# Designed miniproteins, single chains, continued (4), part 107

Each design is a single chain, and the fold is of that chain. pLDDT is the mean over its residues in the fold that is shown.

## One batch from the design tools (miniprotein)

Design m15726
Fold by ESMFold2-Fast:
Structure m15726 (fold): chain A 74 residues (1-74)
Amino acid sequence: PAKPNSREELEEMLSGLSPTQARLFLTWAVREALAAGIISEAEAAALLADLERGVRNVDRVQALVDRATAYRHS
């Protein structure tokens, strides 16, 4: 799915998704941050474990997306 531009867009998108779809999107975002070198493998594993337990770290995922954008332009 397309990258959300704001916290509100992310929450609106997630509210319209099934739990499975929301997990897939958040998993994708974490993996993109890992591939970009923004987070460590340990940090990615912790975030993915939280998602598996049903904990949605939406604020942290949005922060990772913002960091990925900044990293690409650095």
Scores: mean pLDDT 66

Design m15727
Fold by ESMFold2-Fast:
Structure m15727 (fold): chain A 79 residues (1-79)
Amino acid sequence: DAAIAELRRLIAEGRIDEALALAERLVQTGDDAQLRALLPLLEFIDSARGYALLGRAHERLGEHAAARRAYEKSVQLAA
């Protein structure tokens, strides 16, 4: 997947704001395979915004318990 490969490259280059902007678009428009590929990348970024997007990705996959856990981490890091 070209979009997931670009996201990995942005993360590797430390371009985290651009990576999060791309991840946000993928959370809104991506298929289930793209959403599943996003999960470990958003966990790796380990930021409040990253965990908020992780929560939204889990919600789109119907994984409500995992979404809640991700949102809790997002709130903790934003404080």
Scores: mean pLDDT 87

Design m15728
Fold by ESMFold2-Fast:
Structure m15728 (fold): chain A 65 residues (1-65)
Amino acid sequence: SQRQQALDAARQGDSLLAGQIIQQLIDDRSDSDYVSQITRDVGRALGLSDDIIQQASDSVRRMMS
């Protein structure tokens, strides 16, 4: 699944690939809650701060509204 691919990329420190997969999900008009959750999971795997994760998740939801 694309979720698993994004998480695997994030766990390997490949933030570019993880971001590209999230962008593809946005472009494909996937469920906004689903993409938002993947964004949070990826951000945590990359070691981002809670504030950055929340901002990224909120941004994804706004872009898909």
Scores: mean pLDDT 82

Design m15729
Fold by ESMFold2-Fast:
Structure m15729 (fold): chain A 98 residues (1-98)
Amino acid sequence: SMSERLRELERRIEEEMRRYLVEISKASGEGFDKALEQADKAIEEMERQSEISPEAGERAKKEIQLTKQSLESLQKMSPEVDAAVQELARAAERVSEE
């Protein structure tokens, strides 16, 4: 029925939004700063072993900086995503009570 189709669509939207929250949470999660620290140490070690040039090391650091900026952008979107998920959850609760 049309009602079943609407409920299925609502469920899929809710699942997709939860997936985005999980992805954003992982990106901004507890391991991010440690991962950047480990990356810096890896670059230094690679330079020490002459595996990369100083120029290549500088390029890698720029890529890390761009990644940080991308994650910062995602973090700025997190409150909007959270608000949307909460609104959808409240709408689903109202439908369930009917």
Scores: mean pLDDT 61

Design m15730
Fold by ESMFold2-Fast:
Structure m15730 (fold): chain A 86 residues (1-86)
Amino acid sequence: MTEEQAREELRIELRTAALNLHEGNEIAADIAITAAVISAVQLGSLEEALRAIEEAARELIEEHPELREEVEEAARRVKEALEKVA
């Protein structure tokens, strides 16, 4: 996977996680969060992965301000999971 593809997949999975959190589907949200972590670990370093997560969350909140809380929660869970595997 290229870094560009990994960043795009990370954003897609963060959005999917946020949507499922909004719908109250914790199982589907957890699956999407796991997929986001898998995409994030394809990036060059932990620092780059964390920056990519924050950038993706910022962009998603700008595009979908109604999902701000869910996007922030999804990003937080992805960062916590990523730090545990580093």
Scores: mean pLDDT 84

Design m15731
Fold by ESMFold2-Fast:
Structure m15731 (fold): chain A 71 residues (1-71)
Amino acid sequence: GVLSAQSVLNLTKLALQDGEVDKALKLIETTLKSHPSQFTKEHLQEIVKLLEATGDPRAEKLLQELRELLS
């Protein structure tokens, strides 16, 4: 089945809390590529906030891509 944007946000929060940054990034990238229409501007902004809060350099590429989508 297709994950909702809210489910992706919840799973991302859990993965980041557990230190599983690569898992969180892969989940976001995979779902955005497969089902971009499920994400509102507000969902994308929340993902940006979550990734910025980690301070992890692995998130930089995805953060740039998300910021471009919000421009």
Scores: mean pLDDT 81

Design m15732
Fold by ESMFold2-Fast:
Structure m15732 (fold): chain A 89 residues (1-89)
Amino acid sequence: MEEEQQLQQAQQTINQNKPQVDELTFNEIAHKIGSTLQKALDEKLPVEEAIKRLDEVEKELLSRPDMTPAERQVVRALRTIAKIVVRGS
């Protein structure tokens, strides 16, 4: 699949919430990734340090066995968007 199409699917998962995504789980994912991104921006961390913190949050969230495949896609999508933001892209 094309990279642009993959990013578009990720945005749709975030914006429309598939029926398999629990709202509380989505809010927890968004809060953990969003707060990590916000702290990195506020502290003006080097890009590599910001990415490392985001990678650690993704690893923690994906280690949960109770997540649906759709919820795992949300984690990956939000982390990918956050990484783009910290790289200034």
Scores: mean pLDDT 74

Design m15733
Fold by ESMFold2-Fast:
Order: sequence, then C-alpha cells, then structure tokens
Structure m15733 (fold): chain A 116 residues (1-116)
Amino acid sequence: SLSSDERLSKLQELIDELEELVENKASEEELMEKLEEIFELLSQLDFSNPRERGMAMLALGTMYKAIKTLKNEEVKKELYERLKEFLKELIEKLKDDPVAVRTAELILKEIDEELS
C-alpha cells in the first residue's frame, strides 16, 4: 500500500500522462490503459484527506475530458457509465463536503448531456 504522499505524487503523474496522451492524440488502447490505472489508484485514496479529495476531483475531470475524445461509441459509453457509478458512490461518501459534491455533480451532468 502507498502512503498519502506517494498516492498524491502517483495520481499527479497519471493525470499529467493522461493529459499528454490526449494532446498527442494517442491510441484508444493507450488512453484506456491510463484510465484503468487512474481508476485503480482512485479506489485506494483516503477521502478524509482534503489533499486526496482535491486531487481526486482533478483526476475525475481529466478522465471525463479523455473519455470525451474516444471515437468508439460503445467503449466511450461503457467508460462514461463506469465514471458515473464512481461519481455517485463518491457523492454518498463525501456528502459532508459541499464543494466536492458540487464538483462531482457537475461532472455527472456533463456525462448525462454526452449520453443524451
């Protein structure tokens, strides 16, 4: 298991790598692989830590933007549904943090608009 500082450093690296893959129009396979790494790390975060919450919110927004660039509509829908499920679970866990809840709700709204 990683320490809080190690999780934060790794998550920042993964966010930066995902942003670079999007900018460079990397393959869908490379984007999916990086998204999976971020999903795994997000499941390990301590949401009682404000720094880990803030970085998680940044990661979720970057993931949403990355999924939006995918051309395969079936894969895109599957990843959006997975991101929605995670966001809904997160809202329940963070109900005492109105800023985090509002940020997650905004991402959910954007996903719902993409799926409509």
Scores: mean pLDDT 85

Design m15734
Fold by ESMFold2-Fast:
Structure m15734 (fold): chain A 104 residues (1-104)
Amino acid sequence: KLEEAIKAAEEYAEEKKEELEKLKKEAEEAYKSGDEEKKEKVKVKTGALLAEILAVYYETLGREEKARRARELAEKLEKEENKEEREKLLEEVRELLREVAEEL
């Protein structure tokens, strides 16, 4: 199941390749301009996309609760306007990423 989960996550990331390339370009632009608002927007979009990839990973593993949490994080990151709440959501995405890395 771990191999299947990694493959499913990779396939989902490949489907999102154009979105990832756009985010990379937006990140470069934001960091060149020093625009803090654009930097935050890119961080939020990247976090949401990573959460979507994590949801696919956990769903394939049969870890329904974690898959649900990852989807909730993606949805909340898209809607959250409060900076402190966004940082909490982004930290939770990072925690899920650390758990995946430990399994690799």
Scores: mean pLDDT 79

Design m15735
Fold by ESMFold2-Fast:
Structure m15735 (fold): chain A 79 residues (1-79)
Amino acid sequence: DLERLLAELEEAIARLVEAVSRIDPEAAAVLRRDGEATLEHLRELARRLPREEALELLRRVRDHAAALAEQAEAEAARL
């Protein structure tokens, strides 16, 4: 459902911010702020789109965010 996808996206963004914070704390602060703004925009967009389109959009964004988080975690682990 939409709430689950938004929660999974929020978790992926949190993972990304945490990983980046180990490399560059100032960049992590910017990512946290931008991530929060993006989540709010996606919630608003999901309310306006037909349910199936909202689900597909959120799945794609969640998958992309999760991939970025995994990449950042791998980079942080090298340090």
Scores: mean pLDDT 84

Design m15736
Fold by ESMFold2-Fast:
Structure m15736 (fold): chain A 89 residues (1-89)
Amino acid sequence: MEELEKKAEATVKKLDTLSPDEAAVGKTGAYGYAAVKGLFEYGEEVAEKFREKAEKMRAEASPEAKPKVDKIMEEMEKALEEARELVEK
């Protein structure tokens, strides 16, 4: 978990060099990826932690970036649902 958190935060920090809209999309994607990976490695509690971080990035997104971050959040939720089916086996 600690290593996953460090990698996610390092990725998010690198995205600060992009435009605000690109940073919002990229940061949402990075936390979404961490949520799905966290579910496989550590379970629902870790997945929810990163999902909350992705939601915060979406909330801070401009109206221009919102459709793209909404799509990423939708893809994350679908991936989490698929991941739950695989873990449940």
Scores: mean pLDDT 78

Design m15737
Fold by ESMFold2-Fast:
Structure m15737 (fold): chain A 95 residues (1-95)
Amino acid sequence: SLRERAEKLLQSDNLEDIKEAFVLAVEVRDPELAERALEKIQPHLSPEAAGAMRAAVDALRAGQLETARKIFEYLAQNYPEVAEVAKRVAEALKK
């Protein structure tokens, strides 16, 4: 399953694997798994980007998919350090 794949990727020390785990966690609507991946990505982010990523995961947890998508679209446009991940998860939330 996508969740099992995300769990395996999250155990990696490779940042690309952790980013992929975050995208898969959002795709399967698992906010706990997304939060675990975000904790590992967060040290690579500015405080503003980290705060916005946290708000997006909180929106996902609350079932506010439209709000989460808009936050990720904002992140993709304004924060180069998360732009690729944010763009991919915003696309996942359109489906």
Scores: mean pLDDT 86

Design m15738
Fold by ESMFold2-Fast:
Order: structure tokens, then C-alpha cells, then sequence
Structure m15738 (fold): chain A 67 residues (1-67)
């Protein structure tokens, strides 16, 4: 759906913003991205679960590099 695509795009953009941010800001961006994935999960459970896994995996890498 259009809403699912928009949520996924926004969550991935927030995740990418974490890559170039300080540790505290990176955590904030990842938390916001996970919130969007949770919202997507209520609309499209499969896409939301897949997005959450992607954000967690990518976010862990970015946070580890920021530290």
C-alpha cells in the first residue's frame, strides 16, 4: 500500500541518518525508525516484521561504528 511504502521509506531514511550521527543521535534515529516499523506492522504484519529486523541489524552496525 502507499502508506506501507511511505513508512518503509521514512524508516530506512532515519536508519541511514543514524550512520552519519553521534552515538546519542544514532540511537534516537534508530528508535524513531523502529517506531515506524511498529506502525507498519499494524497495517502489514509481514512487511513490518521484515523492516524491524532490517533496522535492528543495520542500526546495530551503525551504533557500533559510532561508538
Amino acid sequence: SKHAEAAKKSALELTQAAKQSSLDKAKEYIDLALGLAESLQTIDPKEGEELKKEIKETGEQYIAKAK
Scores: mean pLDDT 78

Design m15739
Fold by ESMFold2-Fast:
Structure m15739 (fold): chain A 114 residues (1-114)
Amino acid sequence: VKELIEKGNELREKGKEYLKKGDYKKAVKYFEKAIEYYKKALEIDPDNVEVKLNLGRTYSLLSTAYSELGDTKKAIEYARKGVELAEEAAKTGDEDAIVQLSLLRGVLVSTELA
């Protein structure tokens, strides 16, 4: 699980670099690859709060990339997926999960209003 999380995190950081450069298509590809690794980690440990938080954050970044590409439907879809994962993680009472849920709800509202 740890190795899958580390690989997911590396790919997410590469996606963020492309997002900063305005290469939204490459950002999408790297975020999608990161999501695949986090999903594999969840198949092994379905209740892992850390994986749910990292996956949720990655969905939020993917939402931003799709918004920049003008794909509002996908942007909203992925923002909602991020919130759903943060809600599941927050059910454990984890303080970091509760904070992330608040932040990702803000992203969803901003995306829906755009």
Scores: mean pLDDT 81

Design m15740
Fold by ESMFold2-Fast:
Structure m15740 (fold): chain A 84 residues (1-84)
Amino acid sequence: MKGPAKVTVLEGDLAPGAKVEVEINGEKAVGTVVAAVEISPRVTLAGILAEVNGKKMLLGIGVYGGRLKEGESGEGQVLGLGPA
């Protein structure tokens, strides 16, 4: 587990094509959701393509709080990250 994250939906719902802000260890990045799977009513596994510290990264984040809608924020965990 790579640590805590906060996800805020900027455009759309938390689903493929949505624009999100991800905060990890105080660093903020804007990205696009490329995959979203609701594994329970309270947890969505999201794949987000974002630029983190000047690098294009694919982030796997478990997002808590159910299906987030535009303007909503949820706490989460970074489950994986890799170069895009």
Scores: mean pLDDT 80

Design m15741
Fold by ESMFold2-Fast:
Structure m15741 (fold): chain A 99 residues (1-99)
Amino acid sequence: MALEQAKAALLSAVRLLLDTLLARGVISEEQAQALLARAERVLAAARSEAELTEAAAAVLEEILRVAGLPVAPAEWSAAERLSHAFAVLGPLVLAAQRA
């Protein structure tokens, strides 16, 4: 996938995640708007796949912190931290889709 397509896909996933957390009352509308604006800025700044991976990890970890969910250890690689974030957030999105 081209870098810009990967950024668009990640931003779409972040929007879906934030909508899910907002619908479940886990975050406020103000928190969702702030997190989305930051995600758009941070993801847009990435110039390589490695930078995009770090940006995505940072974005998802901030969402985890704001939602009061467990964050991976800071010493883990960006890929490992992303994997952890998907493991924590994935079940919440799936549960919302089935409701």
Scores: mean pLDDT 81

Design m15742
Fold by ESMFold2-Fast:
Structure m15742 (fold): chain A 67 residues (1-67)
Amino acid sequence: DITLTPENQAAIVELRQRLNLDPQKGPKDETLLEFLIARNFNVDKAAVMLKQFLIDLDYDLASYAPA
């Protein structure tokens, strides 16, 4: 289990907003945090990497958009 700090939660929220992902849909917080850690919490770089990863896995990004 990855411990979520307020700073980590804020970065996860920002990453979701960058990709227009609904917090109740799409990848879990742990998955988003792993991409943020991989990019040293650079949300812009993490967003590019995560978007490409989801596309490569044939994820329906439209299903993850906010209501």
Scores: mean pLDDT 72

Design m15743
Fold by ESMFold2-Fast:
Structure m15743 (fold): chain A 63 residues (1-63)
Amino acid sequence: SLQINIRGITDEEKLIEALEKAMESDNLAIVLNAIKEIGEQPGITEKVKEAIKKAKEELERRR
């Protein structure tokens, strides 16, 4: 199982990369956990929020 460690990542590009890797795993639990952990970080940028929104929309499309 692929585990993506998001805790301690403060860099916008690294957070987006971690989310993209979660999406590539095609494992719903991994993706949902990544979205939650990234979204719970204080001071996330609008670019990170937009990446989360796009990930949620892509998950809806995969249903």
Scores: mean pLDDT 73

Design m15744
Fold by ESMFold2-Fast:
Structure m15744 (fold): chain A 95 residues (1-95)
Amino acid sequence: MLEEVRRLAELTRELIEELLEKGLITEEQAKTLLEDIEELLRLAEEGRVELARRGLALGTAHLLKILGKEPEPEVLEVLREIAETYGLEGAAEAA
């Protein structure tokens, strides 16, 4: 679990670097995204591993979409878990 969070954080950092190199985001946006990753890693180390995992997966999927890339299976798995949880909570908003 914590290893999965660390791998997602590393993948997200690589995507941020690629987005910055391609001029798709600003240096200020890249800094903010990197700070968000560090905060999620801190939360994971404090025992909030599932919150960090979900946050990183959502962020990774968003960045991959900007790059026109398909999310990896582990990212899709976490997104499905989030969608199922929020689908039950958001049923009234979706109807």
Scores: mean pLDDT 73

Design m15745
Fold by ESMFold2-Fast:
Structure m15745 (fold): chain A 93 residues (1-93)
Amino acid sequence: MKEVEEVIKKLRELGEKVPEAKPAFDRMADALRKMATGTVEEAAQAYGELLRSADEALKIAEKHPEYKDEIEKTVNEALRVGRRVLEEKLAAA
């Protein structure tokens, strides 16, 4: 849970800096929470939501060169954490 909460905090902070990307970051945060608290099947479905929202955020990053590196780094961290959560759920099943 700690890694999930830390990434969610970063996504929310970045959404305040880049309001255009806030809806995508909010969807990523929601997906990460569903992955952490759900069943294996729910986590797999939420990971798909996380991937789609990450793609949206990265597309928006191309329009904001000042924040592009920060967005890419935070999105990649969120995807890494989400994958780890899914792998842990699969190992426990």
Scores: mean pLDDT 85

Design m15746
Fold by ESMFold2-Fast:
Structure m15746 (fold): chain A 80 residues (1-80)
Amino acid sequence: SEMDELIERTVEELLKAETPEEIREVVERFLRELREKGYSEEEIRQALQRVIGRLSEHLSDEELDLLQQVLGEELARALA
């Protein structure tokens, strides 16, 4: 599905990101694409949780906590 493809692409990009700035750019792009495609706020929140779940297979608990904080902040800005 389109959503599954977007999620997997975003996961790949986040795993390749080396700086906080690159992480932010990937997240902002992902959220922008979801909004432009007409996904609801709830669907966007669920998509972010799926991205976090996929990344949890590769990241430490400390890295996940930081990522979840950044994702939550970017989501709040995107939905304001």
Scores: mean pLDDT 80

Design m15747
Fold by ESMFold2-Fast:
Structure m15747 (fold): chain A 65 residues (1-65)
Amino acid sequence: GAAAARALASETAKLAQGLAEKGKAAGVPSSVTVEQTDDGARATVTVGDKTLSGEIFGDGTGREV
């Protein structure tokens, strides 16, 4: 449900922000974006020229996209 999706988005954002912070500390351009969906959340992390995206669904399953 939407409440579970919101909780997962928040948790995903914390993890992604930690990674982006480490990249910035190393002088590498880094950013994180978290999008909420009805089914869960999607996080996109960019470090230098690399981009990673992952989805977490409200049922607790996840995947990289």
Scores: mean pLDDT 69

Design m15748
Fold by ESMFold2-Fast:
Structure m15748 (fold): chain A 65 residues (1-65)
Amino acid sequence: MELDLAVTEVALAVMKSLGYVEDYRLEGETIYVKLNTSNPEFAEEARKMAKLLEKETGLKIVLEE
């Protein structure tokens, strides 16, 4: 749904601004998220948030290192 996509994009933008993710891109119905692998704590939190977002929205999120 459009609302679920918008909410997910806002969440990812906030995570990027805080340094949890390096970048993200939307490709069809899949969202690709590049993790901040230089900080293991931030990478772990980003993985947890991505899993939660998938569960809540039903969108497919693929994590890239």
Scores: mean pLDDT 78

Design m15749
Fold by ESMFold2-Fast:
Structure m15749 (fold): chain A 94 residues (1-94)
Amino acid sequence: MLTEEERKRAVEVVRAFLRAYRAGLDLSQLTPEERMAFAGVLVAAENVDPDFTPEASDEEIERIAEKVVDYLEKVDPEGFRETFAVLERALARL
């Protein structure tokens, strides 16, 4: 289980990536591992909100980011920590 601080960081990372994607993030700027981690986030977003699109509003992105973190923690708690770490490192470079 994530601590409250870890969960807040994970939500912010997911939210930042969804916003970058909406802004036209070029996926070729990501490494293969970073692309795989982000693909997992997009699949989770589709699973928690079937109406999710890259053009989602800031309020929708915030809501979806929380659901994505909860979904990934539930289905792959060990793999999610690695996914989050990969995405956080990518954000520091972008």
Scores: mean pLDDT 79

Design m15750
Fold by ESMFold2-Fast:
Structure m15750 (fold): chain A 88 residues (1-88)
Amino acid sequence: MKTVEVSGIITLSDGTKGYFTGTLTVPEDIKVGDAVSGTGTLTINGTSYAVTLSGTITEVKGNKLTVSGTLTLSDGTTKAVSGTLYIK
């Protein structure tokens, strides 16, 4: 496993988009179908939320990762999400 810095857009199940910045823990050799976990900040309309992400990689293109999974807020609220994240 390795930790990578990422940023990008996360789309919630209701269609709401937020800007994510944080880290993902991924396999050394990243491939589609791999489990991913992460922590960071999701910003929606100027409000920032501390979040954790758990999901699966659905696409790998260079430094671009597409993920599908669950986002958990600090209060324990969970949301189904998809994300397009770029490794820095």
Scores: mean pLDDT 82

Design m15751
Fold by ESMFold2-Fast:
Structure m15751 (fold): chain A 102 residues (1-102)
Amino acid sequence: EEKLEEELREAEELKAATPKEELERQLAIIRAGIAGAELARREGLPDAEVQLYAAAGAALARIELGEPEEEAIEQAIAWLRSAGLEATREQILEAMERLRAA
C-alpha cells in the first residue's frame, strides 16, 4: 500500500524526464494497483491480501496495455517480494480472476 503511494509519487517526479506515452502507461498501472488494493480493503481482507490484490490489479493493467501475461505476473511477484511477501503464480491468477469478476 505505502509502496504504491511511493511509486505514484516517483512517477509524478519523472514527468519532466519521461516520454508522455511511457508516463501515462506507468500511471495507469499504478492506479490499477491502487484500485485493486482499495477493493480488497473494502471487502475487509488482511493486509497481505490487500497487497496481493494491488499486484494483481497492476498485472491486469499491464496485460490490457499489451504486455505478455507471463511478464505481468513476474512483475507482480517481484513487486510483492520487494514488499516482503511471497506469492505464487497461482495466487496472482486467482486474485486477477476475482478482480475481473468484481
Scores: mean pLDDT 79

Design m15752
Fold by ESMFold2-Fast:
Structure m15752 (fold): chain A 105 residues (1-105)
Amino acid sequence: SREEDIRILEELIQKLEEMKAYLEAHPDMTKEQVIEKLKELIDFLKEKRPRLSPELQAWLDYIIDTLEELIEEMKKLTPEQAKRMALAFLDGLIGELRDRIEELR
């Protein structure tokens, strides 16, 4: 349902904001630790996928694929560059989720 989709997207925003806060609170994280946090995010997204509408499932599949490609690119970067890229991605995804919630209301 539309209301269930909104609830799940709000849960995703909360998870992304918690992850962003964690990355900002831990500036000394290794690149490998940042990558593991993004893999945890992928697992969380995959767990939430079955509860979404088909259109949002297709969109989430695209986001998961983008995250997997981002992780591969991050392996080539410095820890500082990888963290900046992860934070920028999280900010962008939070914004897109907020826009999608507004469209569903």
Scores: mean pLDDT 88

Design m15753
Fold by ESMFold2-Fast:
Order: C-alpha cells, then structure tokens, then sequence
Structure m15753 (fold): chain A 61 residues (1-61)
C-alpha cells in the first residue's frame, strides 16, 4: 500500500472516530460505505478491502 493510500485510510479512521464520539453511528456507517464505493470506483482494491473490514467491525458492534 502506498503512502497516499495509508494517508487516506488514516483520514477515514479519524472521521469515523469523530462521528462515533458524537454518537452519529449511522452517519459513520454511511460515510464508510461511501468511501468504499469511491475506492472501488478508483481501482484502489487494498483501500476498499481495508475499509470493508472496518465496516464489518463497526456493524458487529
């Protein structure tokens, strides 16, 4: 995974944590799903796979 891809994942994680800290779980799930769709459309398979794992973790809670 490139440095830019890791930076995108870090930014996604910070946004997710901020929304969850505010009790906005549904918005956090929606944002993550939107980022997965965007990563898939851009051909960023590794980023999309990591975001999908994070979505599964969030939905399991």
Amino acid sequence: MSHAERLLLDLAERERRLLLEQGRRDEAITALKNMIAHAESEGLAAVAAELRRRLEELEAE
Scores: mean pLDDT 79

Design m15754
Fold by ESMFold2-Fast:
Structure m15754 (fold): chain A 66 residues (1-66)
Amino acid sequence: DLERQQELTKLGQELASEMLKILSESKEPRSLDDVIDEAAALVQKKTGASQSLIDEVKALVKEQLS
């Protein structure tokens, strides 16, 4: 489904942007999992995306970075 793929891509881009903001503002080293979880919560708040979509995007990002 093209619409679902576009939505996942957009959420992934938003997640990456929020992760970069968190990392740039942190003076102490952060675990990657904590950064992803915090960024995902911010993306969900900003976009109103369903928990299932946020969980899918989180899983994809964790898989790509591990």
Scores: mean pLDDT 79

Design m15755
Fold by ESMFold2-Fast:
Structure m15755 (fold): chain A 91 residues (1-91)
Amino acid sequence: MNVGTLLATSGTAAAIRATSEQSSIDPTEYSFLAGAQGIGDALSKVLNAPVKVEVDYKTKEIKFIKDGKVIAKADSLTSLVDSVLEALKKL
């Protein structure tokens, strides 16, 4: 239940893969979404609540939504980690 380590390891790695591939435009938006979904599933387990992932392919922004509220958002990999950590602090 050290959720910072869990999200840094699984969430950041998945986001790096999805975002790096998306930046080359060669991977489909599907690949980016799949990576973000993995992060959302991890957040759902950690927060003990369903978390939905929304991806804006125009701005490359990832949003994690819990109970209809945005609990974390990122427009890059660097901000993703910070946003996730802020969501965890509200435990």
Scores: mean pLDDT 59

Design m15756
Fold by ESMFold2-Fast:
Structure m15756 (fold): chain A 75 residues (1-75)
Amino acid sequence: SASGEARGRAGRHDLLLHGRGEYPPSTKPGPGGEAGRLAHESEERARAAGEAAYQALKDGGDSETAARAAFEAGR
């Protein structure tokens, strides 16, 4: 069991997810798992869009500003 909370969940965890840490249980037909990689990239984009929208609203933006921020971050 691991007992360590000072690991930087967002920062380091995102780095591992982005380039190395997670892969699908089935790595066939080829190495890298193209479908798994695309799904992971989609999740990252969705998360970034949500965070950008929240931040825009928190900074005093309206719904249009939040929608634009989400759209750009989700690209």
Scores: mean pLDDT 63

Design m15757
Fold by ESMFold2-Fast:
Structure m15757 (fold): chain A 83 residues (1-83)
Amino acid sequence: MSLLEQIIAVLEELAERLEPLDPEAAARVRRLAEELRSLSVDEAVAAAQRLLDELMRRAVAREDWEVARLVAEAAARLAALEA
């Protein structure tokens, strides 16, 4: 599986887990995962990191610790793919 496909898979899994907790966040993640298929790996990593950072700030501001945990796990998985 390519690095790009692995990044997309991480986002698709995050979107599925977010759906029952924050359907708006889930929809944003799904849209990005679809858009990433047309980007370079560097552009995809940057876009994914920006969205995860935005979702983390949103979750913390709402005190939604379950969403924050899922976003943090996805960010850690993304970071591990770059190592």
Scores: mean pLDDT 86

Design m15758
Fold by ESMFold2-Fast:
Structure m15758 (fold): chain A 78 residues (1-78)
Amino acid sequence: GKEVVKAFIEELSKLPKIASREEVQKKLEEVAKKLKMTPQAGEAISAGLNEAASKTGSDELDVPLLVKAIEEAAKKYG
C-alpha cells in the first residue's frame, strides 16, 4: 500500500507544477505496472486526484496540491 503511494508521489515530483491529466495518468499507469495496486492505495490516489481536479479544472492538475492531497488521504487509509 504505502510503497505504491510513495512511488507515485516520486514519479509526480518529476512533472512540472501544472501537469495535464494525461501526464498524471501515464505516471499512475507506470507505477501500477511495476507495483501491485492495493485497494487502500487506489482509494488514496483517487481521493487526491478528485481534490486536485476540483481546484484547477479537469484538463490540468496542480502537482504539489495533488501530492499533498494523496499524502493526506493515505494517512487516513494506512
Scores: mean pLDDT 74

Design m15759
Fold by ESMFold2-Fast:
Structure m15759 (fold): chain A 70 residues (1-70)
Amino acid sequence: MKLSEEQLKKAKELIRNMVGDEAVAEELIKKLEEDSNYLLKLSPEELSKLTGLSVEDAAGLLEKIRELKE
């Protein structure tokens, strides 16, 4: 799956708003820019470990990003 530039901007906003650690948020954004499918390859548990979000919040973030993908 491929994110458009507009979808990528929305994904970046979601990451920055949900991930409290700015350094972690920017690292995820870099990975997403390198591979637009990066986040879609992660499980909620893997994203939770990377970000410090709860598994439920990580799942919610992934669902919102998948919704942008269409």
Scores: mean pLDDT 76

